# Designed miniproteins, single chains: the designs that were tried, part 70

Each design is a single chain, and the fold is of that chain. pLDDT is the mean over its residues in the fold that is shown.

## One batch from the design tools (miniprotein)

Design m2422
Fold by ESMFold2-Fast:
Order: structure tokens, then sequence, then C-alpha cells
Structure m2422 (fold): chain A 89 residues (1-89)
């Protein structure tokens, strides 16, 4: 639906903003940010398809946390990323 597509676009914008800030601060490379964005976007779209509707904020944060942890295997970096993302929610 149009509402579901709008939510996916809004979540993707929040993820891009958080990643851009980390790249500007030198915390993460631009290449890593691009790879991570693709993985998060895929996971969000998969979750939306499975649920049949829009995700809650809590469900979105859980997906992001799981994807970032799997990619970096760094719990501290994962929690810092989630905190940055939550500032924009």
Amino acid sequence: SAAVQAQIQEYEKLVRKALEELVEKGVISKKSAERLFKKISEAVRKAVAASGGPLTKEEFIKIVRDVVLDEFMDPLMTEEFVKELEKHL
C-alpha cells in the first residue's frame, strides 16, 4: 500500500542520516555504510512483507540492531548506532 511504501522510505531516510553522520565523524567508512544500508533496507522490506503491514518503531529498531550486530560483530558499535538512529525517530 501507499502508506507502507511511505513508511519504508521514511525508515530508509533515518538510516541514511545516521550512517552519514557516522561517516562524517570518521567512525565508519563510506563503503561499509553503503553495504550496511542495503542490508538494513532488505531486512526492513522482508519484515514488512512478512507482517502484511507497517512496522512499529520497536520492530524497526530490533531489525536494525540485529543487522548491525551481524555485520560488525561489535555490540558497542551496534548500541551507539541504535542510539543515533533513535534520536531521529
Scores: mean pLDDT 81

Design m2423
Fold by ESMFold2-Fast:
Structure m2423 (fold): chain A 64 residues (1-64)
Amino acid sequence: MSQQARQLLQQGIQHHRQGDYDQALQDLRQASRLATQAGDDALENQAGELWRQVRERREPSPLA
C-alpha cells in the first residue's frame, strides 16, 4: 500500500490549487517515485500525468 505516495499526491493537488507550482511539482515527483517503489502503476501514472499538467501551467510551451 502506497499510503505516503497517495498523501504526497494529495499535497501536490493542494499546492497546485494554491498556485504554488514549485511545491506541487516536488510533491508529485516524490509521489511518483514512491508509487514506483511500491509497484502502484495506477498511482505512478496519475502522479506523472498531474506533474506534466502542473509543469505546463508553470512553464507553458511557447510553441503550443
Scores: mean pLDDT 76

Design m2424
Fold by ESMFold2-Fast:
Structure m2424 (fold): chain A 74 residues (1-74)
Amino acid sequence: GSDQVQTLLRRYGLQLGGNYTDASGRVLVRQLQKDLGLGYLPVDGVFGEKTLQALQAALKDPAKAPRVQELLQP
């Protein structure tokens, strides 16, 4: 749920509902996008609906994003 999304975002130095339009925020979003590793997801540093949907998919299917799952399972 949203709590797991917020927990993962904090691992990247991000916050749900935050504004990531500056250079520093874009670098953090790009790292998240790379770790998600999904072919349909651009590594553009823009936290939009596609990035949120990819994050939710990774939480549901750990086989598709093992790096993301490692950060959620201490």
Scores: mean pLDDT 70

Design m2425
Fold by ESMFold2-Fast:
Order: sequence, then C-alpha cells, then structure tokens
Structure m2425 (fold): chain A 80 residues (1-80)
Amino acid sequence: MLSDEQLQAEVDAAMARIVIAVSEITLSHKPKSDSQAQQDIKTSQNLKTLLKQTVSDQAERDAAISQLDTLIKQLQQWLS
C-alpha cells in the first residue's frame, strides 16, 4: 500500500516530466511571429505558477521551473 507521501511524490514526478516533455516539443517548433512568442512566454509563466501550487517536492518543482525558464529565455532571444 502506497502512503500519501509516496503518492504525492509520484504525482510530483509525473507533473515535472510532462512539463519537460511539453517544453522540448515547444522548442522544436519556432514561433512564426512575435505575438506567438509572447503568448508562449505568458503560458510558460502561468505554468510556473501552477507548478508552485501543485508540485510540493522542491527538487521536482525546481527542475520543471528551470526547464520553463530555459524556454522563456529562448523565446525572448527570438524576439530580440
């Protein structure tokens, strides 16, 4: 029987992996316009907020947030 702690850790890991996978897919498709890049930046910032509310494990949360920060920086570079 899994404890609530073990179930939470599994959920946290799954959420982090999903965010990383989505970020990798997004990076493989360069935005066609500045407006698309700005929308992707806003969505990524909203996902960071969701991760802070949903993922209780600091290491899993920080890994997923770091991946989103990388995506945001890359999108900002494309706007420059």
Scores: mean pLDDT 72

Design m2426
Fold by ESMFold2-Fast:
Structure m2426 (fold): chain A 107 residues (1-107)
Amino acid sequence: SAEEIRERVLELVRKALDALMEARGKSPQEAAEIGRAVLDELQAEIDKLPLSPEAKERIRQLVDETRARLDAAVAAGKSPEEIVDELVAGLSRIAQVVMEEIKKLEE
């Protein structure tokens, strides 16, 4: 199941990368909407994974923090590129938590 979880996470990462490339070509508002959709799909898929309740709560906090950062960036008049950079930073933090939990399942 650890291998199946890893494959599922890699597919989510590929989808997120495609959405990020699309977002860079959009308005700041549309880039943030794409980012929120990516975070919503990621949260829903992670909630289905056999991760600890503590890990799921940490990921939920990081998702919520990233949403808040996207909304703040739009309100501050940031470019689509800067909004995408906030999304990338948030996704990187989430990925770190997920990968550490997958590693524990392999031990």
Scores: mean pLDDT 82

Design m2427
Fold by ESMFold2-Fast:
Structure m2427 (fold): chain A 64 residues (1-64)
Amino acid sequence: SHLDEDAARVKAAAERALAEGDLTTALAAQHSAKELLKIGENEAVREALEAAERAVREITQRQA
């Protein structure tokens, strides 16, 4: 489904942002995942949100 494809893309962006330490991309991925969650809640969307929240948390902790 388009929702699963969008969620997979957001998850990939979050994982890349974490690897690169890119907080801006991680925050954008978190926002996108939350918007997808408003459209429909499924496993792929929840995994995308978890990946984005993890990226934001870990990057922020490393910059502190």
Scores: mean pLDDT 86

Design m2428
Fold by ESMFold2-Fast:
Structure m2428 (fold): chain A 82 residues (1-82)
Amino acid sequence: SLEEKLEEIDKIAIELAKKFPGDPVALRVLQLIDKAVSAILNKDYETAKKIIEELKAFLPDVPEEMQPYVEKIISILEEMLK
């Protein structure tokens, strides 16, 4: 369900913030996640898709230890668009 996917996103976002406190890359990722979720909740799927593509384009610049969190979030966001 949409609620279950939102709960998964929240849990991963909290974990990302806890593991990488004060990291500007983590902050950028969290800002993009928030924008994508807001777009999906407003049924603005075009904006959501653009933000997800921006997040994917940013992935190579994300530290290796942070990448699994970002990849998991991208996967859940893409599932929310189905």
Scores: mean pLDDT 87

Design m2429
Fold by ESMFold2-Fast:
Structure m2429 (fold): chain A 89 residues (1-89)
Amino acid sequence: MEEERKRLEEVVEQGIKDANEALQLLKNDPSKFSHLSDKQKKILYKALQEVIKKLNEAKKYLEEGDIEKAMEEVKKALEILSELKKKIE
């Protein structure tokens, strides 16, 4: 349980950091994404916002002690990222 919670906390914190870094790069330095079409950039932007939203919900559930709900929200965020990578690679 403790090891499982620690892994989940690490995934949530890293995911929020990575998604926010990507979102800031897309907003402040769009030339870093010049290999993407305007449509793909829009998809990336929306996906990153949704991932951040899901991971913040997961963080809230972890603070409340609801590991099961936190894990569900992390899974949803990871599914969004997996689909995003397939569409923009």
Scores: mean pLDDT 79

Design m2430
Fold by ESMFold2-Fast:
Structure m2430 (fold): chain A 83 residues (1-83)
Amino acid sequence: SSAVERRIRELAEKLLEEILSGKISSDEIVDGFAISETDRELLELARRHPELVRRALLEVLTPVFGEELAERIVNGIIRRAAE
């Protein structure tokens, strides 16, 4: 639904802000993803809607971090959601 897509986008943008502020390092997200309130909701949505989460995260992260790092972050989140 459009509401789910909007919420995923908001969480993707909040994750970007947390990385840029230094609250979460990009290495921590790739290697182990620190659990926060935002991270838990994002992981739940990634479990239910993995393709929507992947698309939104790539759209938000790729312009800032480049394709390689953005894909590594997204793969880490999707992998963790599957656990």
Scores: mean pLDDT 78

Design m2431
Fold by ESMFold2-Fast:
Structure m2431 (fold): chain A 73 residues (1-73)
Amino acid sequence: PEIREVTKDDPLVQAAVEAGAIDDPEAKLYKAILDENHAVLARSEKALRAAIKNGAGLVFEKRDGKWVFVGKG
């Protein structure tokens, strides 16, 4: 999956902040969309690559067309 730098304007970052999973919403984060209904967010590109491989990081599922934070892997 493609890794992208994201900020507070990204839907995954907004979902993580609303869920209390991120302390600093202004921090630069990295995302990967795994498929149409699954995504991961992490604090660095290296952490995101590890999250994709090992199921770690901040995990999101798309439910009813909306990204939802489901937990830390």
Scores: mean pLDDT 78

Design m2432
Fold by ESMFold2-Fast:
Structure m2432 (fold): chain A 75 residues (1-75)
Amino acid sequence: EKELVEEFKKWMEEELAKLRKITDKEKAYDAFVQMANRGQEEIERFKTILSDDSVRELAKFLTEFVQEARDIILS
């Protein structure tokens, strides 16, 4: 279970790093939408296999991550 949490966080950090390297604004926005949608789908899946505390931690992390990604695109 802890491995799934760490893998998800690592995936989000890697996606954010890729997003920062995209110079085309339209492609960056598409990548952001794909990342946010996939993140939400994974959180929904995790509700069936992780504890409520772990799901809450991941949901908070995803929210912070989406805000950071949005700030990158709007810059």
Scores: mean pLDDT 78

Design m2433
Fold by ESMFold2-Fast:
Structure m2433 (fold): chain A 74 residues (1-74)
Amino acid sequence: MKEERKEKLRKRVKELLEQGKITKKRAEDLFYLIDTDPDVAEKIIDLIEEGSELDLGVADLMLAVRLTVDRKEA
């Protein structure tokens, strides 16, 4: 378990939200993903912070695939 890592990831998401780089909805989706799969969440956050259109597209795809699976099971 990586509880300290999850807290650091949540802080990064809050900073992105405060900077206006992500929407509140995206932040909520990322918080959910941090709890369920912090390794995937970290990769998505890294792609968002890099800020290229390609990286943002990959981040969106990874998040959409993960949330689609998790939300149907929940």
Scores: mean pLDDT 71

Design m2434
Fold by ESMFold2-Fast:
Structure m2434 (fold): chain A 80 residues (1-80)
Amino acid sequence: STAERAAVVREMVDTVMELADKNNASPEEQMELLDLVSRLAEVASLEQLKEALKMLKEMLKNNSSIEEVKKAIEEFIKKV
């Protein structure tokens, strides 16, 4: 549903912002991450968005760098 999709995207935004905060990301880096999430949300199915969120949650748990997160989202977009 549209509501479920919106909820998943919101949780993705929350997750990348938490990753950004942990890495002391600049405002520019934060905007890059948000742009990537927006691009993914435009092309991915709900199931693919849930898979991407799971990946982002794992990266947060593993203290992944901003560069690793950006690469992971870019590669995910290429597979969609």
Scores: mean pLDDT 89

Design m2435
Fold by ESMFold2-Fast:
Structure m2435 (fold): chain A 56 residues (1-56)
Amino acid sequence: SDFVKKLRELEEAAKGKELTDEARKAITQFLIFSNSETPEAKEAADYYYEKAKELL
């Protein structure tokens, strides 16, 4: 699953690190939007996944 792979990557990147509020919000938004099947939600999930990766 693409979602599970992305989630796993974010979890590993966050492990042992003090997360900023921005990083926590980006991860939370990725999880929220990944729960929807609409094209708009998919775009939002991809946006927040990329942002979370840059912040970690």
Scores: mean pLDDT 83

Design m2436
Fold by ESMFold2-Fast:
Structure m2436 (fold): chain A 60 residues (1-60)
Amino acid sequence: AMAAAYLEKARELRRQAQELRRKYGREEGPLPPELPSVSAVQAKIAALEAQAKAAEEAGL
């Protein structure tokens, strides 16, 4: 019963991560860690993707 809710949450989290990637001009892979301004955005993307993965695993 809860699996669908977790999968929807995971989808939303991945969408947010993709929006951050697009705003920075990076659709795939990790952002380059060379710029200090990128560090917080990269951490946020990684956190969103990790949360999405956890939600997907919980939904299985």
Scores: mean pLDDT 67

Design m2437
Fold by ESMFold2-Fast:
Structure m2437 (fold): chain A 70 residues (1-70)
Amino acid sequence: PVPEELQGLSPEKLETLSDLINAILATRDSLTPAELAELARAAGVSRATARAWARLLLEGHRYAEELRKK
């Protein structure tokens, strides 16, 4: 179920990437391709990994909020 590019990531890299993405999502509901490229560099991951992780976080945040709203 988890994309292969996410399975081998260190917990610290995943936390760094999650923190960076969540900081942007606190301000806006979407990420631009330019922002994803910067986040990938900052976290030390590939752009494909950053894209896959950002998609999961965006979907997770939206569904979690919808579930809380009922």
Scores: mean pLDDT 70

Design m2438
Fold by ESMFold2-Fast:
Structure m2438 (fold): chain A 77 residues (1-77)
Amino acid sequence: GASSLISEAERLVLRAQALLDRGDPRALDLAREAQRLAMEALQIGSPDDVPRAIGLALAGIGLAFEAARRHGLSSPR
């Protein structure tokens, strides 16, 4: 359910942040996956899930842009 997607997105955000702090280019893929799971949670979740899912989607987007900036990759489409 949405709670499982939210928990997994949260784990991926934390892992993406740790990889980003180490300069690991894999941070981008994890950040994008966190965004995807958070967006999926928004589609299937209850209204109570919306604030947390939006927060995680924005965190994933922010981490993806930061990872792309640090590694010279173009912004995700």
Scores: mean pLDDT 81

Design m2439
Fold by ESMFold2-Fast:
Structure m2439 (fold): chain A 86 residues (1-86)
Amino acid sequence: SPYQKALDTALAQYPNSPVVEPFWKGRVAYAEGKEEEAEKLYLKALDILEKEAPNSTYALGQIYFELGRITKDEKYEELAEKYFNR
C-alpha cells in the first residue's frame, strides 16, 4: 500500500514522534473509507501536537487540512490555510 510505505518512511524519519503513528493511521483509515476512525485519529494527532509541539505550524496545517476533508467544516480549511501561510 502507498499509505503503508508513507507511514514506514515517516516513522523512519521521526521514530520518536508520538504524532506520526496516529496521523498516518488516520490517512490509512480515510483511504479505506473509515471516515469516523480517521477523524478520531487526526484529532488524537492534533491533541498531541498542540500539547507537545505547538510551534509546528506546517504539521498543524496538515492535520487541519485532513480534518477539513473529512468533516467538510470550513473552519478547519481556514485554519489549514492560516498555518500553511506562516
Scores: mean pLDDT 75

Design m2440
Fold by ESMFold2-Fast:
Structure m2440 (fold): chain A 106 residues (1-106)
Amino acid sequence: MKEEAGERAGDAFARAGREGDAERALKAGSEGGLAGLKGSTTGEEGAAAAISFIGAGTSAALGARNPKYPEEQMEEDARASARAGAYASGSPEAAEAAAEAAERAA
């Protein structure tokens, strides 16, 4: 289901941010976004999924590098963006592929 995919991707992004690994967070966002784009049935769905997963990776990377960005807020932002990416994905299969790609890269 898209909800479970979004939660798993969100966990991966939050973990990368907590571990201070901005490069892994950005890579997870890019790979998750690309998988969501490729798996989606329309360009609009794919673009929305890609933008949201890139947003999740960006939030996690900012949390890893910026001490003024509280960990709890970073985790909420990353999880919200990952969930949005999963919901924007054109199918449950696209959401699952995006979550797997993000988890593998994170």
Scores: mean pLDDT 81

Design m2441
Fold by ESMFold2-Fast:
Structure m2441 (fold): chain A 87 residues (1-87)
Amino acid sequence: MISRDQRQGYINQVTQVRRDAYRIFHRRMQTADPQTQQRLQQMSQQFTDITNQGIQQIMNSTTVSQASQIVSDFRSSIDRIVDQVRR
């Protein structure tokens, strides 16, 4: 079974991905028009919800494989949101 230290490692990975994505969001917000800013605020809420769900799923994981898959799925979801933010 996965240890608490291993779960914390995966949570730290999710937190790092979140921090990197927030930097992109903040930079985009600074240059965005009001309509784009409203869209970005909606995406920011979705991003927060996905992050919280990912952390909760890791906390509930029982194997390293499950936690690793959750982090992989989280990274893919964040990459899609970030790609939309960059456009």
Scores: mean pLDDT 82

Design m2442
Fold by ESMFold2-Fast:
Structure m2442 (fold): chain A 113 residues (1-113)
Amino acid sequence: SLEELAQEALEKIRSAKTIDEVLAVMDEFIDKVAEILKKATPEERERIRALVAQLVGETIRYLREKFSKEEVKAFLQRIGDRLVEKLKEIGAEEDAEFVRSLTRVLLAQIDAE
């Protein structure tokens, strides 16, 4: 399930030693999410967006305990850009706009804290 994929990704992220290792885990998760989105109903897409937002938020909270604000912001921008690119490739323009908005909100939260 998508929830199992998110849990597996989070466990791998928590075991990662570098931001590059976390990026590799997120790249695999993004590819799997894109495959699911190709076949998803509108209702399923809303659930996928909520789960992606939760996973990204939890990942950012975890990374902020170990890495500098600059490194975490660079990570978030890179993941956001990769996810937007992948979503546009599959024609998921509304989901791409959701990710752009989520990335902006999370970057603002990091700057405020």
Scores: mean pLDDT 84

Design m2443
Fold by ESMFold2-Fast:
Structure m2443 (fold): chain A 73 residues (1-73)
Amino acid sequence: SEKKIKAANLIVAGGLAFVAGDYETALRYYLEALKIDPEDEETRRFAEKVIDEVAKTNPELAEKYRAELEKLL
């Protein structure tokens, strides 16, 4: 489905950003993918790991992303 293809592309983009060390961009893509498929527990765990890394340099941004993740129940 179009929705599943979009989520897969976002997860791939997030993974590429993560490997590049661009944690803010990786989180943005993972959160967008989770808005499409909120039951994707693996992507949620990746988002949590990246939030922990972002918190080391930008705690305010990490809090914002954490709040967004918590809304995707």
Scores: mean pLDDT 84

Design m2444
Fold by ESMFold2-Fast:
Structure m2444 (fold): chain A 100 residues (1-100)
Amino acid sequence: SEVEKLFEELEKLIKESSLPELLKQEMLEYVRQFREKYKKAKTAEELKELRDEFERAFGGAIELARAAVRNDPKKQAEVDELEKLVKKIVEAIDKEAEKV
């Protein structure tokens, strides 16, 4: 699954980032929870609900990360890469919902 592959890429990017450890732990817990929900989703409605919850949770986490690293351009770039990957996951879930 493209979505599963993107979740694996997101986990790797978070683990390898220079972000504060507590934010990394929170984001990794979100990845674990949403990956489990994704595996259980059987309908287009369930996938859309998952997408909205995922976007909200990671939107909040990204805003906290941006605030934490606001004076560090290198870490800001890491947050930009996380945001891009989160958007790719959202798009991939939307495409999967269209196939169900």
Scores: mean pLDDT 86

Design m2445
Fold by ESMFold2-Fast:
Structure m2445 (fold): chain A 87 residues (1-87)
Amino acid sequence: IDELGRRTGELMTKIRNSVYGTSVEPQVTDLLGRLARYVSSGDVEGARRAAEELRRLLRESFPDSESLHRNADELLRTAVELARALA
């Protein structure tokens, strides 16, 4: 759980930093905050939906950023696993 939480937090930070100063930063920040709340409450389906919405937004806004897409895909997996562990 501790290692999974640490990795999830690192991915959220990497994604936030990658979109810093862009037009989508406010939307990404809101989605990351919503995702963190769902994870903390053990809401697996809420976490999945928020992470999927984030992944879609990042793919549409940054189609050529393979590293950002990989970070979003990993965040979806780790956040859902963490929410299940906390449920």
Scores: mean pLDDT 85

Design m2446
Fold by ESMFold2-Fast:
Structure m2446 (fold): chain A 92 residues (1-92)
Amino acid sequence: SELEELKEKLREAAKRFYELYEKKDVEAALAGNEALLYIEDILYLKKGPSVSFSSFEEEKEAIKEIMNEVEIEEEQIEAFLEFLEERYKLIK
């Protein structure tokens, strides 16, 4: 299943992101962006092409739900959400 492959890829990317993020490695952003792309693909498969978010907080909650569903560890989820908040502030 494409969805099951994406869930596994997301778990691997989130773990790699967390390991790099803890070390303050410059490659953490690349791993984080890879994890975000897998989350976007999972959301597309589950909810279809009309998925949109009214706010960053709504998007962040949807991302957190997907990460919890694929059983990513809480500390990895918290680090990833912090990364997303930093990324969002730079796009303003």
Scores: mean pLDDT 83

Design m2447
Fold by ESMFold2-Fast:
Structure m2447 (fold): chain A 82 residues (1-82)
Amino acid sequence: AEEVAEKLIEKLKELRPTFSPEAQAILDFAIEQIKALKKLNASVEDIIGVVENAADMLERFGQKEDAEKVRKLAEEIKKEYE
């Protein structure tokens, strides 16, 4: 779980500079949720769920391209860690 959390935080931070300020706020919230879940020893599924929820939020706020980038990241990690 810690490895997945750190990898997702790293990848979300890499995407952040390409996002709008509104999308960046959603990413920042997701990163803080992942950090909290890591401290609680949450499952890989719970951590990936935060990223999927961030993508859903981006889509709801009209950030469709940014949402797709975040969804792709979640799917890549999900395939790697089952």
Scores: mean pLDDT 82

Design m2448
Fold by ESMFold2-Fast:
Structure m2448 (fold): chain A 95 residues (1-95)
Amino acid sequence: SKRQQALDDVIDRVLSLANGEIRRYSSKYNLSSEQVNKLKKEMDKLVEKLSKEAMEKNPIDENASEDEILKKINEIVKEVWSKVYDEIKKKVKEI
């Protein structure tokens, strides 16, 4: 469905950003593979939760154009990524 595809696209885009940021912090602070894997697992769960909540709050109409769907995906990705970025930053400070 268009809704499922959009949810998957949001999750994939935010996870790509999260994994990039985690890799950057791993290099900067010499995090262990165990610390990196734990952080990735926590962020995977958070991304899925926040993406589902954002999509439920902003449902995609089945008759929406491709441009309307892409615009909504971009807005949701920006909102979810802002929250995920803050959580990564917070958790790295606690390591």
Scores: mean pLDDT 86

Design m2449
Fold by ESMFold2-Fast:
Structure m2449 (fold): chain A 73 residues (1-73)
Amino acid sequence: MRVVEGRYLDGDVFVHVTLTVDDGRVLDVKIEVYAPDGTKIADLTELSRLSQAQSPLEELQAKLAEVKARINA
């Protein structure tokens, strides 16, 4: 298992993403949102976990692909 971290700018906030990867596949994601002054304003990890029981992984994979592309850029 490997952990990959990155930051994604979304408008006026910083999105901090932590990806857990195993054998080149993303197994888990932690998404935290920070204000420009460094104040944590949202934790989407819990929201994603709650939605995980009902939502397919497609939306999460799309957002992860965007973040992964920005980390690799």
Scores: mean pLDDT 60

Design m2450
Fold by ESMFold2-Fast:
Structure m2450 (fold): chain A 81 residues (1-81)
Amino acid sequence: ALELAEEAAEAMLTDPERAEALVAEMAEKLAELPETEARAITAYALALAAERAAEASEGEEAEYYRRKAAEYRARAEALAA
C-alpha cells in the first residue's frame, strides 16, 4: 500500500492516467485495512506528494510544501507507533 502511494505520487507529475489507476488500486486496498493503518498510509502519501510539489515549485511555495511534507511524515510516524 505504501509502495502504491509512492508510485502514484511520482506518476501524478509524469503520467496522470497511471496515477489515477494507482490511486484507485490504493483506495481499494485502504478499504480492506484497519482505520489506523489506512490513516498512516494516507499521511505518507500526502508527505510524498508534498515533497514532489516542493521539487516542482520555487521560493515561498516550495518552502510551504517542504513544511507540509514534514508535518505529514510526523503524523504518519505517530500513527505507525
Scores: mean pLDDT 70

Design m2451
Fold by ESMFold2-Fast:
Structure m2451 (fold): chain A 85 residues (1-85)
Amino acid sequence: SKAEELLQKIIKLLQEYIEKSKDPEVKETAETAKRVLQEALDKKLDSKSLLAVVQDVITAFEMQKHPEMKELGEEIRKLEEETKK
């Protein structure tokens, strides 16, 4: 489904931040978000539930005072908007 493809794209993006970031807090937060999204896919949740998990992840990053975390949240939101096409 489009929702499953979206979660897979977000997981890849999170992995890129885990590898390239020099900030341990960004790495830890991205690793946690990646795990949450992977667990949602493994549980075979319906599309609405998968999209709700994506919104929770975006909100968690956007609410941080950290510039790199806000940037990551914005990149995830762009992937979500592309999925609405």
Scores: mean pLDDT 84

Design m2452
Fold by ESMFold2-Fast:
Formats: structure tokens, C-alpha cells, sequence
Structure m2452 (fold): chain A 119 residues (1-119)
């Protein structure tokens, strides 16, 4: 089960990323919710598939120790990768953990996705 804060943060990130990628926000939220639960439970199979080879099993296992905000961002970006089939780059964990707010962490993700869409 997810906390109310995790659910609010998932909805915020999913809505903003879905708008940028022209995805259905409900579908992105559902997929991201499932991936966040899998990450918290240590069930890495779906996360490895969604990573499209960018994450190793060892890197995903280390992600379990990340802050809740980083886990939420990781789940939403991996969900977006799975739904688009695009190798969308995740921001470095260290960059996400240093952001003053969850909204600023989401903005870092949006900026990286935007740069990839312009290439």
C-alpha cells in the first residue's frame, strides 16, 4: 500500500510527464503505481523491462534505499519508458535527492525529457 503523500506525488509527476509526452495521464499513473509497489516490494522483473537496459539489477536494488521522492520519480519515468518504448534518461539519484521539493525534482525530469524530445 502507498502513503497519501506517495499517491499525491505520483499523481503530480504522472500528470506533468503525461502532458509533455502526450500520454494518457490515468494510464501513466496506473503503470507508475504498479512499478512503485514493485520497487518497494523488491520485485524487479517489471522494472528491468521498463528500464530498457539502462538499469542493472544491482542499480535497482540500490534504488530501494533511495528517498520516497526519488522512488516516485523513478517509477513514473520507468512507466513512461514502458508506455512510449523510448529510452528516456533518468536524472542521477544524487541530483533528485538534493532538490528542495518534489515539484523541483519533477522539473529536473521534465527538463531532461524535453532535451531528449528536441534531439
Amino acid sequence: SLTEEEQKNLELAANKIAKLLELNPEQLLETATNLLIALKEGEFEELLEASLGEFSLEELQEEVTASENVKVVTAVVLAARKLTGRALTLPGREWLEKQASFEEAVQVVLDLIQEQLED
Scores: mean pLDDT 76

Design m2453
Fold by ESMFold2-Fast:
Structure m2453 (fold): chain A 83 residues (1-83)
Amino acid sequence: SSEIERVEMRIDLLQAIRDGTRTVTDRIVATLDRRIAASTDPAERAALEARRAAIVARTEADEALLDAKIEEYRKQAEELRKS
C-alpha cells in the first residue's frame, strides 16, 4: 500500500540521517584525537578531551532518539503488512 511505502521511505531516510551524522562525528573525533595526541599543554589537552566527550555524548543521544523512531516505524510497517 502507499501507506507502507511512506513508512518504509521514512525508515530509510532516518537510517541515512543516522549514518551521515555518525560519519561527520567520526571525522571530528579523529581530528580531535590527533590534536590531543599532538598537544603538550595539559590545559589545552583537557579542553580538547572535554569537547570530544561532549560531541560523542551528543551524537550518542541523537542516535538513541533516531533508533527509537526507526523501531517505532518498523512496528508500524509490520502492522500495515498485516492489513
Scores: mean pLDDT 91

Design m2454
Fold by ESMFold2-Fast:
Structure m2454 (fold): chain A 68 residues (1-68)
Amino acid sequence: SMVDKLFEALEKLGEQLRAAGYSEREVLTVLARFLAWALRELGSQLSPEERAELERRLAELKEGVAAA
């Protein structure tokens, strides 16, 4: 699914940012901003289930930023 591919891309991006020396807070902030953008731009094109999965992942990333 598009959501599965998006999550895989996020994991790879996170790995690349960490390898480049960015802090965990910086990495999670970038990932959260990207997902927030994707949800805003693509949200109307997603099924309710896909939108819920994306929103859950965004919430997890935001929680991670707050905890970092």
Scores: mean pLDDT 83

Design m2455
Fold by ESMFold2-Fast:
Structure m2455 (fold): chain A 86 residues (1-86)
Amino acid sequence: STSREITLLAASASVLYMHLEVARNVLKLEIPVEEVRRLLDRARRDLRRIRDLIASTPNPTPDQLRNLRTVEDVVRYLEEVLRELE
């Protein structure tokens, strides 16, 4: 279902964010810039997909819009991380 795919895209983005935050800020690991670029490319693909799913939904639910916002926030986060490393 469209709703299930939207939820899974947002869940994937949230897990990515938490994992990278733990690696960087708790474990103090140096994340290679190439790895952040790969994660950003994937997150941007997922953002395009969730945007397409929302755009083709006549009346998106508040939960669907919140899930879209989650993916958008994770893309912005990765762009900021990449900027800090470049």
Scores: mean pLDDT 88

Design m2456
Fold by ESMFold2-Fast:
Structure m2456 (fold): chain A 70 residues (1-70)
Amino acid sequence: MEKAREAVVKLAEERGGITGGQLSWAAYEAGASKEQADRIGFAGAMLAGMKGRDYITPEEAEEAVRLAER
């Protein structure tokens, strides 16, 4: 999960924002299981949606990983 956190934050920083699908895919590539990646993507999309955005910031990507892993 630590590598997943680093990967998703870096991707969001490089792009200035990412989608829930991109967040999930980046977490999976970094070694998260499919179930973990799905939870991370869902958490990120929910966090962004609560702020009225359709993109996830680096801070929200990090928070999404923490929420999914506890």
Scores: mean pLDDT 81

